# Ledger of designs, part 55: designed miniproteins, single chains, continued (3)

Each design is a single chain, and the fold is of that chain. pLDDT is the mean over its residues in the fold that is shown.

## One batch from the design tools (miniprotein)

Design m9902
Fold by ESMFold2-Fast:
Structure m9902 (fold): chain A 85 residues (1-85)
Amino acid sequence: SDDLELFEQFMDLVLSRVPPKARPEVERVHREVLARYRELLAQGVPSVDALDTARRRFLREVLEVLKKYSDNPDLEEARVRSLLL
């Protein structure tokens, strides 16, 4: 899916911009989110809805990782919130 390819490109962009110490946890979140996306597809959830669920979960969990490794967690929350819109 073109949408899945765009999401993968977005994940790569996020990984290039997060602190190096956060990258392993962001990569773990992405793997878990993609596994859940595949489970939803196997359960008959439409691809668009499964991808939306995966995208929202990725951003939410990446925010928690960034807050853990940031000196300004409120700023990280504002940055991630802007990506949801």
Scores: mean pLDDT 76

Design m9903
Fold by ESMFold2-Fast:
Structure m9903 (fold): chain A 87 residues (1-87)
Amino acid sequence: SMEEKIAQIIKSVAPVSEESAKAVGEAIKNGKPSDALEILMSEGLSDEELRRIAQALIETFKIKLNKDLKTDNPLLILMEVFRELSK
């Protein structure tokens, strides 16, 4: 399923617990991208680890980000990624 694939990708690129990775996937499946971001933020990841997660999800799901998104802030990029995956 998409939520299981999301959890697997997150765990493959950053030190996220099984429980949190699964919870992120489930939040996205349920159309709750803000909840997914909050769960991921609770893991205390570095900006570089958050960027790796965003990049891996963008590449795997071929996500096209909003052209008006002009930021290098990994949390803002992840919020947009999670919104696209929650559609």
Scores: mean pLDDT 84

Design m9904
Fold by ESMFold2-Fast:
Structure m9904 (fold): chain A 80 residues (1-80)
Amino acid sequence: SLEDELMEKMRNAPSVTEMLALSMILNAADYARETGDLEGAKKMIQQAIDNVNNSHLSDVRKEDLKKLAQEALKKIEEEV
């Protein structure tokens, strides 16, 4: 599942910044399932992307996290 994939990536995250971004994405997925509020979940995902863009991570890591956030958003929209 998406949640299992995100939890595995969080467990193996090389930095606190990456772990926090993944945690925000996971929380957005949980929020959408509990409430059905897709717009709220989208705002949470966008906040995670903004935090990644404003971080000191390399461009490659930023792009990987943003891609994961967009894939998570699509899965949330399919499941809610």
Scores: mean pLDDT 80

Design m9905
Fold by ESMFold2-Fast:
Structure m9905 (fold): chain A 78 residues (1-78)
Amino acid sequence: DDDMAAAQQQINNINNQIAANADNAQTTQYLRLQRQLIMYDMALANFDSRDNADDATRAAIQAQRDAIQAQIDAIRAA
């Protein structure tokens, strides 16, 4: 799907940025969190596309996504 292809391209771009900034630990940590956020968004989209009715599993994925977002927000605020 075009949306999944776009998400994969974004992950590839972040991987290239991590490699380009390997000497900057703070920048690579931030980029790794952004990559994880995209991966959790993809996991939620995949979960929803499978007609899965397990609200508890979806809520667990959402909670981990929100935890990564909170870490990104904390870095941006610092």
Scores: mean pLDDT 81

Design m9906
Fold by ESMFold2-Fast:
Structure m9906 (fold): chain A 100 residues (1-100)
Amino acid sequence: MEAMEAALKQGEKLAEEGKKAFEEGDYDKAIEYYEKALRNYDMAISLAGGVSLEKQAEMLRKAAKVLRDLSKTYKAAGKTDEAKKYEEMAKKLEEEAKLL
């Protein structure tokens, strides 16, 4: 439980840092923070054994939001193929969250 909560909190902090970097126009820095946020959410989800379906859906929605923010950042940086990839990944996690 503690490791899952730590990963969730770290992911949230990194996502906020990514948003700040994006607003400052530093797209490379925003991408780095969002990718670190995703790694923390992936860790939290992997540790979610025995957690409620509602909490699992919440974690998937948080990860999907970061994937959408990452897609937006890649699009702003002129990397349209990467932007499309992350948008599709976000849609997949949003669909998975709806099934829980």
Scores: mean pLDDT 86

Design m9907
Fold by ESMFold2-Fast:
Structure m9907 (fold): chain A 95 residues (1-95)
Amino acid sequence: SAALEAEGQRLLEEGEALATPALYIEETSLKLEKEGKTLDGAEPPEELRPLVEIFMEAARKLAAENPELPAELAPLAVLQRGLELIARGKALLAS
């Protein structure tokens, strides 16, 4: 179905947008934590800036919905969400 293919592609794109910058941000967050800084003060590379903004917004929403979740674990949780969206997108495309 063209509709299911379009939805699957959209989910795949959203998942990739979260998973790719999440891996980069996880590494960057660890570095900034060592320096006593936060991601809000960091300037991301121009190529990743839109994806970083999407990721940061997703991480903030996830942390707000899960008060038990430490801020440093939010990147990992967003990565898991991205991977879940990719898996769902692929499943729809296979249908």
Scores: mean pLDDT 70

Design m9908
Fold by ESMFold2-Fast:
Structure m9908 (fold): chain A 74 residues (1-74)
Amino acid sequence: SGTATVTVTAVGGSAAGGEATVGDDKGPALVMQTGDPNRALVKLLDTGKTYEVTGINAAALKVGEVVTGDATLL
């Protein structure tokens, strides 16, 4: 497995709903690690791929929590 940086946006509380933002992976993501205040490591459950995400409020995330969002490939 690899690691890629993506931006995750919360999508209205639906696991697969919402609109694709820009050539993105979307769906439920498991929070694996939190780092800097706006950075976290997540695993997309649908693809099994791990991404480092930025531009988020990492202080609001908990390791082991599942979040839903659109992810943009960077």
Scores: mean pLDDT 51

Design m9909
Fold by ESMFold2-Fast:
Structure m9909 (fold): chain A 110 residues (1-110)
Amino acid sequence: MKITFTAIDGTLFEAYREARRLVPGSPVIEVKPISKEDAKGVERAVEALADYDKIGLVIYNSEPEVAAEVVRAAGRAAKRLGKDLHIVVANNSPETVEAVRAEVERLEAE
């Protein structure tokens, strides 16, 4: 299992295209998270895609704490299922990008 991320400055469509390029033939989950409750929805979406070896996740226009919760939920689900997860963060502040980076590094160390 491998969790990686890419940060881009662009539209949701551009982020989706980047995710598809990084995990060709795999499903991509797109989220514009507003609250920590969105993390549960993303966790369920990852679990529903258990038949795939790799999953893409796009996080668009998110606050740092919310993005970190989404990454933690998705990453734990992917780890539990033995899946590779590639995260694309788009149109986010530097603080959100760093929060995602820190969470990915923490999940990889677990």
Scores: mean pLDDT 81

Design m9910
Fold by ESMFold2-Fast:
Parts: sequence; C-alpha cells; structure tokens
Structure m9910 (fold): chain A 103 residues (1-103)
Amino acid sequence: GRMDKFEKEFEELYKELLELMRELGEIAKKKSPEDALEVEILEGMALIARGIGKLTKDLKFAVKQLIKIAERVAELAKKLGDDKLAKRIDELIKRLRELLKSL
C-alpha cells in the first residue's frame, strides 16, 4: 500500500544517513574528539526517531526529526572541512523533504 512504500523509503533514507554519519565519525575521530562524540549522539537520536516512526507509524514526525539531525550532520561536515560529504548530506535532506511532502 501507499504507507508501506513510504515506510520503505524512510528506512532506505535512514540507512543512507547512517552511512554518511559513520563516514563523518571517522573523519571527526581524527580531527575533533568532541565532534566525534556529537556524531555518535546524533546517530543515537536518528535510531530513536526511526524507532518512534516504526512503533507509532508517525512517519511525518520521524522524517522531521531525521531532517533536523541531517542538517546538524551537514554543519559538522562543513566545520570539519568535508564540503563533498556535506553536499551528499544536503542531497539526502532534499530527499527527506520530498518524502515529508508526500506524508
């Protein structure tokens, strides 16, 4: 059904965000232990947002939380000098916003 499709799109976008956060975490570990810790906290927040979305079926809330998390991840990528990674995160944010419009 339509909701099953959106749940699948949400799960795919969540997994892509996790991969980008892991990539940023490796960069942060070499440059800034405090920023590395913030990436780990943001990964935990993304996991909680996913859990809420799956349990409550409030995908709109979950997508809004992932957008906020991804925006902070993009800011950290720029701060750490990885503009290419920040751009990849910005493209993911656009896809999350399109999903949000569909909910």
Scores: mean pLDDT 88

Design m9911
Fold by ESMFold2-Fast:
Structure m9911 (fold): chain A 94 residues (1-94)
Amino acid sequence: MKLSESELLMAVNEVALASLAVSSRNAGDEKLAEAARKLLDAVSKLMETKEPSLETVEEIRELILEAIKAFQAGDYEKALEYLEKARRLAEEEL
């Protein structure tokens, strides 16, 4: 299978989100785990309908990285905000 740059970057984002969902659940934050799972689902649906713009993929990636930083800092509320913002961007591209 051939992958575009946008598809490759989104695949990296999907792996990061799956990892964040597992880590959040292990930390006892089911809301953050669910948010990561919902964003993963939105990203997967976007990839099924059309190739997202590289700009949108990069914006989603930046928000995911910020969510991971917030999670590592113990700020689960801020991490949740970043994941919800990324999900909104993915859904707007649909």
Scores: mean pLDDT 79

Design m9912
Fold by ESMFold2-Fast:
Structure m9912 (fold): chain A 72 residues (1-72)
Amino acid sequence: AKKIIEEAKAKAGKMTEEASKKAKEKIDKSLRTGDGDTTLKTSQDSLELMGETSNKSKALVAATEAAVAAAE
């Protein structure tokens, strides 16, 4: 049971890391080719994407914990 929850948390962490990496790459690219307004908007969009990924990661962990609790 605990191992399944740990796997779900590991997947959630990986999703968050990938989202952070993509966000950083977008911001870095915007800094090279865009102005301050473009960079600000890209940062805002990146924060929104990270928030969505965080919510999905939390939902995955919560669903896994609920399934494990129901099985006990």
Scores: mean pLDDT 73

Design m9913
Fold by ESMFold2-Fast:
Structure m9913 (fold): chain A 83 residues (1-83)
Amino acid sequence: MLEEARRALEEARKNAEEGSDRVPEVRVTLPVGEPFSPEEWRLLAEAFEYVAKALEKAGADPYRIEQARQNAEVLREEARRRE
């Protein structure tokens, strides 16, 4: 799980930094029945924050940008709750 979260973060960050006009694809597997550690939740939240940033840079639909930001917020709240 942690490695998957880190990979998602790196991919999202790379796409955002490269200034690609292509919408980045970030795959995150949420645990079924097993909770993430607080660190894993924070990494996932950061990955979705980079996804939102990349989408914004690419001029994507505001709806998609909002979805990515909302996902990041939910994940960060879960990290705080599981401290």
Scores: mean pLDDT 65

Design m9914
Fold by ESMFold2-Fast:
Structure m9914 (fold): chain A 69 residues (1-69)
Amino acid sequence: AEELLEQARKYIEEAKKAIDSGDLKAFVEAIQKARELADQLESLGHREAAERIRNEVDELLKKAAEKYN
């Protein structure tokens, strides 16, 4: 569980860097990986941790939409 949460945080950080560098492909891939890990965390009963990752993903999607519009 701890390893999945740490991996999800790494992908969130990759997504942030991808927005800053304008790498849309890297951003989309990092977001997809973070969502997959959030689903795994939820399946293991870590719903609160999964919700936190999903909330960070939603905020990053909003930031990307503002930057690319």
Scores: mean pLDDT 83

Design m9915
Fold by ESMFold2-Fast:
Structure m9915 (fold): chain A 90 residues (1-90)
Amino acid sequence: LLEEMYDEDEEKRLEAIKKALTDPNPEVRAEAAYLAGISGTLEGVKLAAEALKDPDPLVREAARIGLGFATFDPDPEVAELARKALEEYL
């Protein structure tokens, strides 16, 4: 019950981040990339990894910082995906 409600809130939060990552303003995309990286979710890490390819250096740096935090996530799947994304970008 409560777990299902939490999952819906998380999906809505990630949906908002996905939309913000397509914003024409690079400051909005940078904030979204950082939030995606620190989300503690596999989907968030994947969204931040895509932001590493953004044409704006501010967005790429925000994604890198967010993914950097994700490499210390207590979930080993989240941490490994973040590390791999950063290594493949380099």
Scores: mean pLDDT 79

Design m9916
Fold by ESMFold2-Fast:
Structure m9916 (fold): chain A 65 residues (1-65)
Amino acid sequence: STELEEAKQELAKSDSPALKAALQRFIDNEQYYQEKKASLSTEAEVAAQLARIGDKEEIRFLKAQ
């Protein structure tokens, strides 16, 4: 959960409302995924990974502003 810990640290340091919202969404989704991973179908697993990539790209974009 290094990425989850990194996201939590970024959230604590950030003053941008948009970035804080994106980081919080990533944290919530990552925690949900970790709790549910063993019970996910292959299709749900793929969907979760695509959502995770999208959230990371949004965070990266917002950090570059």
Scores: mean pLDDT 78

Design m9917
Fold by ESMFold2-Fast:
Structure m9917 (fold): chain A 64 residues (1-64)
Amino acid sequence: SAAELIQQAIDSLPAEDQELARKVVEMYLQGYSLAEIAKKLGISVATVKRLLQMVQDNLVELQK
């Protein structure tokens, strides 16, 4: 399922980034903008983009 693949993609990130990436992905899937996610979590928009890109890259690898 999509949820299982997302979980596996997050679990493939560095341990330090996993909890934050989970929160970022959850808010993104709920329709929040990158700026809203950054503000809510107290991080930069660049960090939000980086975490989403890392999750996306891992998802692509898992679907090969």
Scores: mean pLDDT 87

Design m9918
Fold by ESMFold2-Fast:
Structure m9918 (fold): chain A 70 residues (1-70)
Amino acid sequence: ADAEFARALAVFEREATPEMEAEAERMAEFFREEGQGLDHAKAMLGAAILRHGKAEVDEMLAENRAKAAA
């Protein structure tokens, strides 16, 4: 559990684009109630990179941006 969180966070740190970093900050608002909003957002994006690869995560971010634009 914690080890998976740390691994996902490390993947985000290694692979993240500037756009992914900006998205993590935006997502932190949803996770602020947990007291670790930014780290939680980074770990979520890192886990997505591990599961789907970087290109798929770019598509997921585009979908999130489209929802935010509504």
Scores: mean pLDDT 73

Design m9919
Fold by ESMFold2-Fast:
Structure m9919 (fold): chain A 86 residues (1-86)
Amino acid sequence: MLTLEQFAEVLQELDPDKSGKVPTRDLGNKLKEKFGVDGTLLESLIRQQYLDNNERVPFGGEIWGSYFDYSKISPFSEAFKIAKEK
């Protein structure tokens, strides 16, 4: 439902210097405010990142209290590239 351009818009607002990292809670809140997307998808993607690295999957509160490196995770990595071009 969300397009790569819509993800790029949110990332551009939260990370205008295009560092590749945003506060996880701010990203979740902005996606909910602009597009009505709940945190379930974002939390699921972060949990998969920990599993892929053979690390302990953190609890939800730990996830939402940290920074999210979106430059490494599809489709966010593609949205990051689009945001850089704008």
Scores: mean pLDDT 68

Design m9920
Fold by ESMFold2-Fast:
Order: C-alpha cells, then sequence, then structure tokens
Structure m9920 (fold): chain A 79 residues (1-79)
C-alpha cells in the first residue's frame, strides 16, 4: 500500500534523524534533516544526509543513516 509505504518512510526518517543526532552528527546535517523531514522525507534525502555526515568526518552517523536506508528498502520491497 502506498499509504503504508509513505507512513513507514516518514517513521524511518525520524528514527534515522534521532539516531544521527545521538551519534553526534554536525548541526548543519541535523538542520538539513529537519528541513527534509518536513518537505521530502525520502530515501534520497537520507542518502544526502549520510553523504554530508561522512564528508564532515562523522562515520558513525553516516553508518546509522545508511542502515536505515537499507531497512527502508527491505521493508518497502516486502510491502
Amino acid sequence: SEEVEAAWEKYAFREALEGAREAGAPEEVLKRGEELFKTQPTEEALREMARLAEEAGNLEAARILRKVIEGMRQTIASL
């Protein structure tokens, strides 16, 4: 169901954003994440956040974001 997919993506995005915050993601990455959550809470947006975290040297935040992306892919593929 498209509604179920959209709801799960939004949930996963929020969980990813909080996980990145706990891992010490830079403030600029977190601000971008809050903007994306309101406008485009998508897999592509999470990939952008993971790239920004990695470029900032926070490999743990990038790892958490990528793990959520993989989980999103697996869950959506099973819906």
Scores: mean pLDDT 77

Design m9921
Fold by ESMFold2-Fast:
Structure m9921 (fold): chain A 89 residues (1-89)
Amino acid sequence: MERKIVLLETAADINDIAADASPTESDRLANLGAAYANLGDAYKLRGDLKKAIEYYRQAVRLYRESGRPELEPSIEALEAKIKELEAEL
């Protein structure tokens, strides 16, 4: 019994270390948000403003879901882009 408890504690510690070393859900959401922001920029450059707005909105949602305070300026910049493009439509 004691050895089984020690192995479970060791497995939990290794899993915590692996979680710190591997992309977290927060990291994945932030990276996916950045990809959508880049797609929004690409569609904006093409003049496809409706698709640009859609991708910027997805990027904002993903950044907020990531829960990272350091992404708040990126969220504000994307929201400003959305408002600018909506005014153009």
Scores: mean pLDDT 74

Design m9922
Fold by ESMFold2-Fast:
Structure m9922 (fold): chain A 97 residues (1-97)
Amino acid sequence: DDAARVREIVELIKKAQEEELKKNDDEKEAIVEALKKVIEELKERSKTDPLAAEMVAVLEVLLKQSEAPVDYTLTPEELAERERAVAALRRFEALLE
């Protein structure tokens, strides 16, 4: 069931964020490191799970944009990627109730 797998991935992300926040004084750096950890775990699962592959693609877009300098302006293409990633996350949230 896709809903059960989305819940598992969401809990994995929450746990990774909590663990990294305990190690880092900088909340932004903690979130970036948590995303990297989750992406690597999901990449292994994505070899056999299309939902995990879709989640990896979404998280990689978010990670790339979170690592951009503060003065960096997103291109129209990068803004479209962000909007698609947010829409995909909302679709996954709909599966969770």
Scores: mean pLDDT 70

Design m9923
Fold by ESMFold2-Fast:
Structure m9923 (fold): chain A 55 residues (1-55)
Amino acid sequence: LSKKIKELGKALALTTKENKVPLEEAIKKAREYAREAGYSDKEIEDIIEYARKLY
């Protein structure tokens, strides 16, 4: 995993915990924004899986 992908996954996990948002809702929103930002499906999956491991 690239450093950028790990940082994004970590940020997603921490922000979700701090705001007490259900992880699956945060993931759905993150997928939407990441696709709009030009991330590939593979990169999006890597971000999400890393966030799940930290959550």
Scores: mean pLDDT 77

Design m9924
Fold by ESMFold2-Fast:
Structure m9924 (fold): chain A 54 residues (1-54)
Amino acid sequence: SVTLPDGVTLVSEDDTSITYRIDLPGRSESYRTSRIIPWLQKLGKEIGKKVIVI
């Protein structure tokens, strides 16, 4: 899948990693870590890169 959720932006990408920013100021850390980050990690596995979230 290539569609990013609302509030998620691609910041940078290199040969081994991809960095995303999450701009969801109303969301708890639990939501960020239990829902958004695992979803981005799955996407990263699809393209063979390490996911970094800021």
Scores: mean pLDDT 73

Design m9925
Fold by ESMFold2-Fast:
Structure m9925 (fold): chain A 81 residues (1-81)
Amino acid sequence: RVEELIERLAEEVGRIAREREGLDEEGAERAREQARGLARAGAEDPEALRRTARELERAAETDPAARPLAELLRELAEAVE
């Protein structure tokens, strides 16, 4: 389900915001809401989602937190096709 993947992506972004950046719940919720908006916009262009996932996979070589985000974006791109 596209909405399920968007929520999983938002949860992962919120987790990173709280655990790595030390944001409070308000800051984490703002990050989650921004991630939902971007993911919904990206779902209209699956190829753009795949490009972003590849960029995050490269970023994961230096920042492991990018790997779950890359995987979720790839799954979202597959779900909307």
Scores: mean pLDDT 74

Design m9926
Fold by ESMFold2-Fast:
Structure m9926 (fold): chain A 106 residues (1-106)
Amino acid sequence: DPLEEQRRIQADTLSTILRGLAYLAEKMGDKETAELLREAARALEAGDLERAKELLEKVSETLPVAKYLAEAVQLIIEGRDMSEFLDKLNAGLPEMDALRQKAQQK
């Protein structure tokens, strides 16, 4: 099934991204967020997309970017291309950079 294979490839790609974020969270001392991100990655690898989405929505309470990751999982569930998630991240980057620059000036 081409749609099932596409979902698997996108889920595997997203799980790799989540494992990278978990590594960074752990290095910054946020072990709870790191554990939740790794659990979400394992859910994606197992094909449990609903669990992965639920875990990422929970992570979004402390890590706002995880909201877009949960949206990417929803796109995979719907059989859509998660590139829409990348478009949202790219559109938000200039505003995030402006906020980061203002924070550095204080």
Scores: mean pLDDT 75

Design m9927
Fold by ESMFold2-Fast:
Structure m9927 (fold): chain A 84 residues (1-84)
Amino acid sequence: ALERVREAQKELIDNYKDPEKFKEAAERLAEAVREMEKTLPPSIVANLVTATNILLVGLYVEHPEMKEVLEEAKRLILKAADEG
């Protein structure tokens, strides 16, 4: 579970210049978060969601042109956390 989240976060970082691949990576991270909610305490899941949101805000500051994709990625990740 944790390894899957780590790999999905790396895909977000590696693909931030490709909106389509970035969205796919965000969807994979959202699914990894849903899987972790079944196994890990809610506090750990909340911390991972917060860390991911900080990363997305950082990417938005560097790449304002990606605003729409970053907002969709954040929505998917937050929705996954809410489904636990």
Scores: mean pLDDT 68

Design m9928
Fold by ESMFold2-Fast:
Structure m9928 (fold): chain A 73 residues (1-73)
Amino acid sequence: SEEEEKRRKEQEAKEKERLQLKNKLQSQIATLTKLREESPSSALYDAGIKELEEMLKNNESSARLVMFDGAEG
């Protein structure tokens, strides 16, 4: 049980870092969305938003893989 407690603490630290990255990506997407509202004809903002959305999706997929590695649910 002590080894399980240590492993959970390590997982918590990893989850905290992932949450920070997720929040950063979401903030950048929100900023670019606002800028696009000011310049709706700019395709550059659409490309940037799409790239950040893909990064966010990949970050979420990594979290799902960790859940599957720990137990069958």
Scores: mean pLDDT 71

Design m9929
Fold by ESMFold2-Fast:
Structure m9929 (fold): chain A 63 residues (1-63)
Amino acid sequence: MSKEEALEEARKKILELKEKYGLSDEEVEQALEFMEKLINSGHSAKKAVDLGVTYAELLGLSK
């Protein structure tokens, strides 16, 4: 899986969380940037997506 494909799939999941928890566009981009940093640090795409989705959920729950 390419980095671009992983970020695209993650964006779909985060957009569902945006609707559910009322995330801002900036919070969505922060979660995607977090996943990109994890992939660049040698984490697998799957692990980066899982962690980024968790990060987005925590942002929503912290409101």
Scores: mean pLDDT 76

Design m9930
Fold by ESMFold2-Fast:
Structure m9930 (fold): chain A 91 residues (1-91)
Amino acid sequence: MELKLKIAQYKVDVAKVSEEALEKNLALNKELGLPELPEAALYAIESAEGELSEEERKAIEKMRKLAKENYELVGEAEVVLSPEQLEEARR
């Protein structure tokens, strides 16, 4: 039980780090004149990809990666924290 909880806690901690990095990237993108919200940034890529500078493209790509990693890590942590998974962790 405790082993699975520690693994879930580690995934949550990684997700928190990803959230902090995402917030910092949102602040940086605001200074670069990019959208504050990741979803708006993703729309900018799809609708005006040819108009983006190389720096803007890299910043948006980093936001995409961090947002996806954060979402997946949170989902995995929630699954690991389930009562059913905790019983398997006892083994």
Scores: mean pLDDT 47

Design m9931
Fold by ESMFold2-Fast:
Structure m9931 (fold): chain A 67 residues (1-67)
Amino acid sequence: MDEIRESVKRHGLTAEELEQLARSTLNGSLANAEEYERQGRLDSAERVRRGGEEAAKKLLELAEELK
């Protein structure tokens, strides 16, 4: 959970960069979920999609904290 927060502090990311990272993370998880769906791995697709949404939400929370 705090891995993302530690990474942000270590790299000195701005609120704008965190928002971009959140969108990139969500888009990446959606692309991975589509690939799992193509393979018939629907449960894996759902887990990846959910994980990406949770990670993106955490990044957006950190971006708001920096504003």
Scores: mean pLDDT 77

Design m9932
Fold by ESMFold2-Fast:
Structure m9932 (fold): chain A 81 residues (1-81)
Amino acid sequence: MEGKERIAELMEEAARKLEEEGQKESAEYVRKALEEARAEKDLRKMAEIVQRGLGYAAAQGASEESLELMKEAMRAAAAAL
């Protein structure tokens, strides 16, 4: 389904941006959340996983661009519901 694949792509992009910014712990956390989300067939739970990732990245001082990608993933999850 397009919504689920788009969410996964946005999360992978966010993780890559975090890694480029030197936020390796946040990037690793987002990648783990992505794998958890890929195993989850419920888009609602996927949105919760993405929100948790955003909170963690924000606490680590992620850039506005990285946070925007996470927010876009959350919006894509909500729109797919």
Scores: mean pLDDT 73

Design m9933
Fold by ESMFold2-Fast:
Structure m9933 (fold): chain A 109 residues (1-109)
Amino acid sequence: VTNTPLAKGPELVALQQALKAAGYDVPVDGIVGDATATALNDFITAFTGKPLAEVVTAEDLVNGSAVAVGAVRLLQQALKERLGWDWLEVDGVLGRVTAQVLRFLAKQK
């Protein structure tokens, strides 16, 4: 599990793969850069239907900041509500969100 930083190694790669599958221009290299941060902000905003109060930066993702955790919680809440995943915990853990995003994207053609 990756609690600090918010995402690294295999979990970061999985997140990048999920974002790329969703149509965002993200390298799958396991490196937290501006492209990954921008794609995550755009994805959360598009999926939740509301703008983020604070933009998540690459540094926020690396450090597991309150801004990044808050954005992940918003995404988890939206997944729970829209997909009926009543078992989904709203805890701000990116690895769980990544798994759910991958499942959602696997159903897209």
Scores: mean pLDDT 69

Design m9934
Fold by ESMFold2-Fast:
Structure m9934 (fold): chain A 71 residues (1-71)
Amino acid sequence: MKAKVTVTGPPGVAYPAGQAVKDQLEKLGIEADVTVIPSSGPLTITVEVDGKKIVAKTVPEALEQLKKYLE
């Protein structure tokens, strides 16, 4: 199974957020294709996996939603 992850936000927040989401997906046995889009806007994490779309504004929110849908 392959997940598409798009993280948009300030580089100092967006890159660590993308890595955290990738690590969680890989722990679940899911290959993650992560795209980080540096922006001055607020952090937005979008994960598309198994026909489901998850949108979160923080890393803890994204990880909680991934556990709810995939664990």
Scores: mean pLDDT 82

Design m9935
Fold by ESMFold2-Fast:
Structure m9935 (fold): chain A 77 residues (1-77)
Amino acid sequence: SVDRLFRLGNLGMKIIEGDLSAIPEALSLGEELGVEDLVKETVEKMLRAKSDEEKQLILAETLQQIRDRLRERRRRG
């Protein structure tokens, strides 16, 4: 849902800000959305990124991919 995608974005921003307690919640929400593997890969990329700008770009690209997958599932269901 849009609300879960918005919450995932907020959790991603918390991870960028250094709140690593948001990681388990982001992974759990990714599982609920059927995109846990994508969320896990994104968290790993964000933790390896050297700047907040790179982390924000990674987060934005992932949220767009999740949005596209959720839209596609609704069209096929």
Scores: mean pLDDT 81

Design m9936
Fold by ESMFold2-Fast:
Structure m9936 (fold): chain A 77 residues (1-77)
Amino acid sequence: MGPASIAKASAKLLGVSPEELLEREEKRVEELREELAKAEADYKAGKASKSKVASLYAALGIEEIVVNILREGLKEL
């Protein structure tokens, strides 16, 4: 299944357009980047755990892959 098929199927499952889904996921990446920056600052200040930083890094990495798949899918549509 190609990126266009993934984008279309995911958007249909969520009841949104592929363009709206991409916009939502891009916003989530931005929010995760802000959370990660804060968590890293808090970790350096001794206020947060390394596990919290690691989990946010993993979540951001996964979300960036999702955004890239959706962007490629929209180029094919």
Scores: mean pLDDT 81

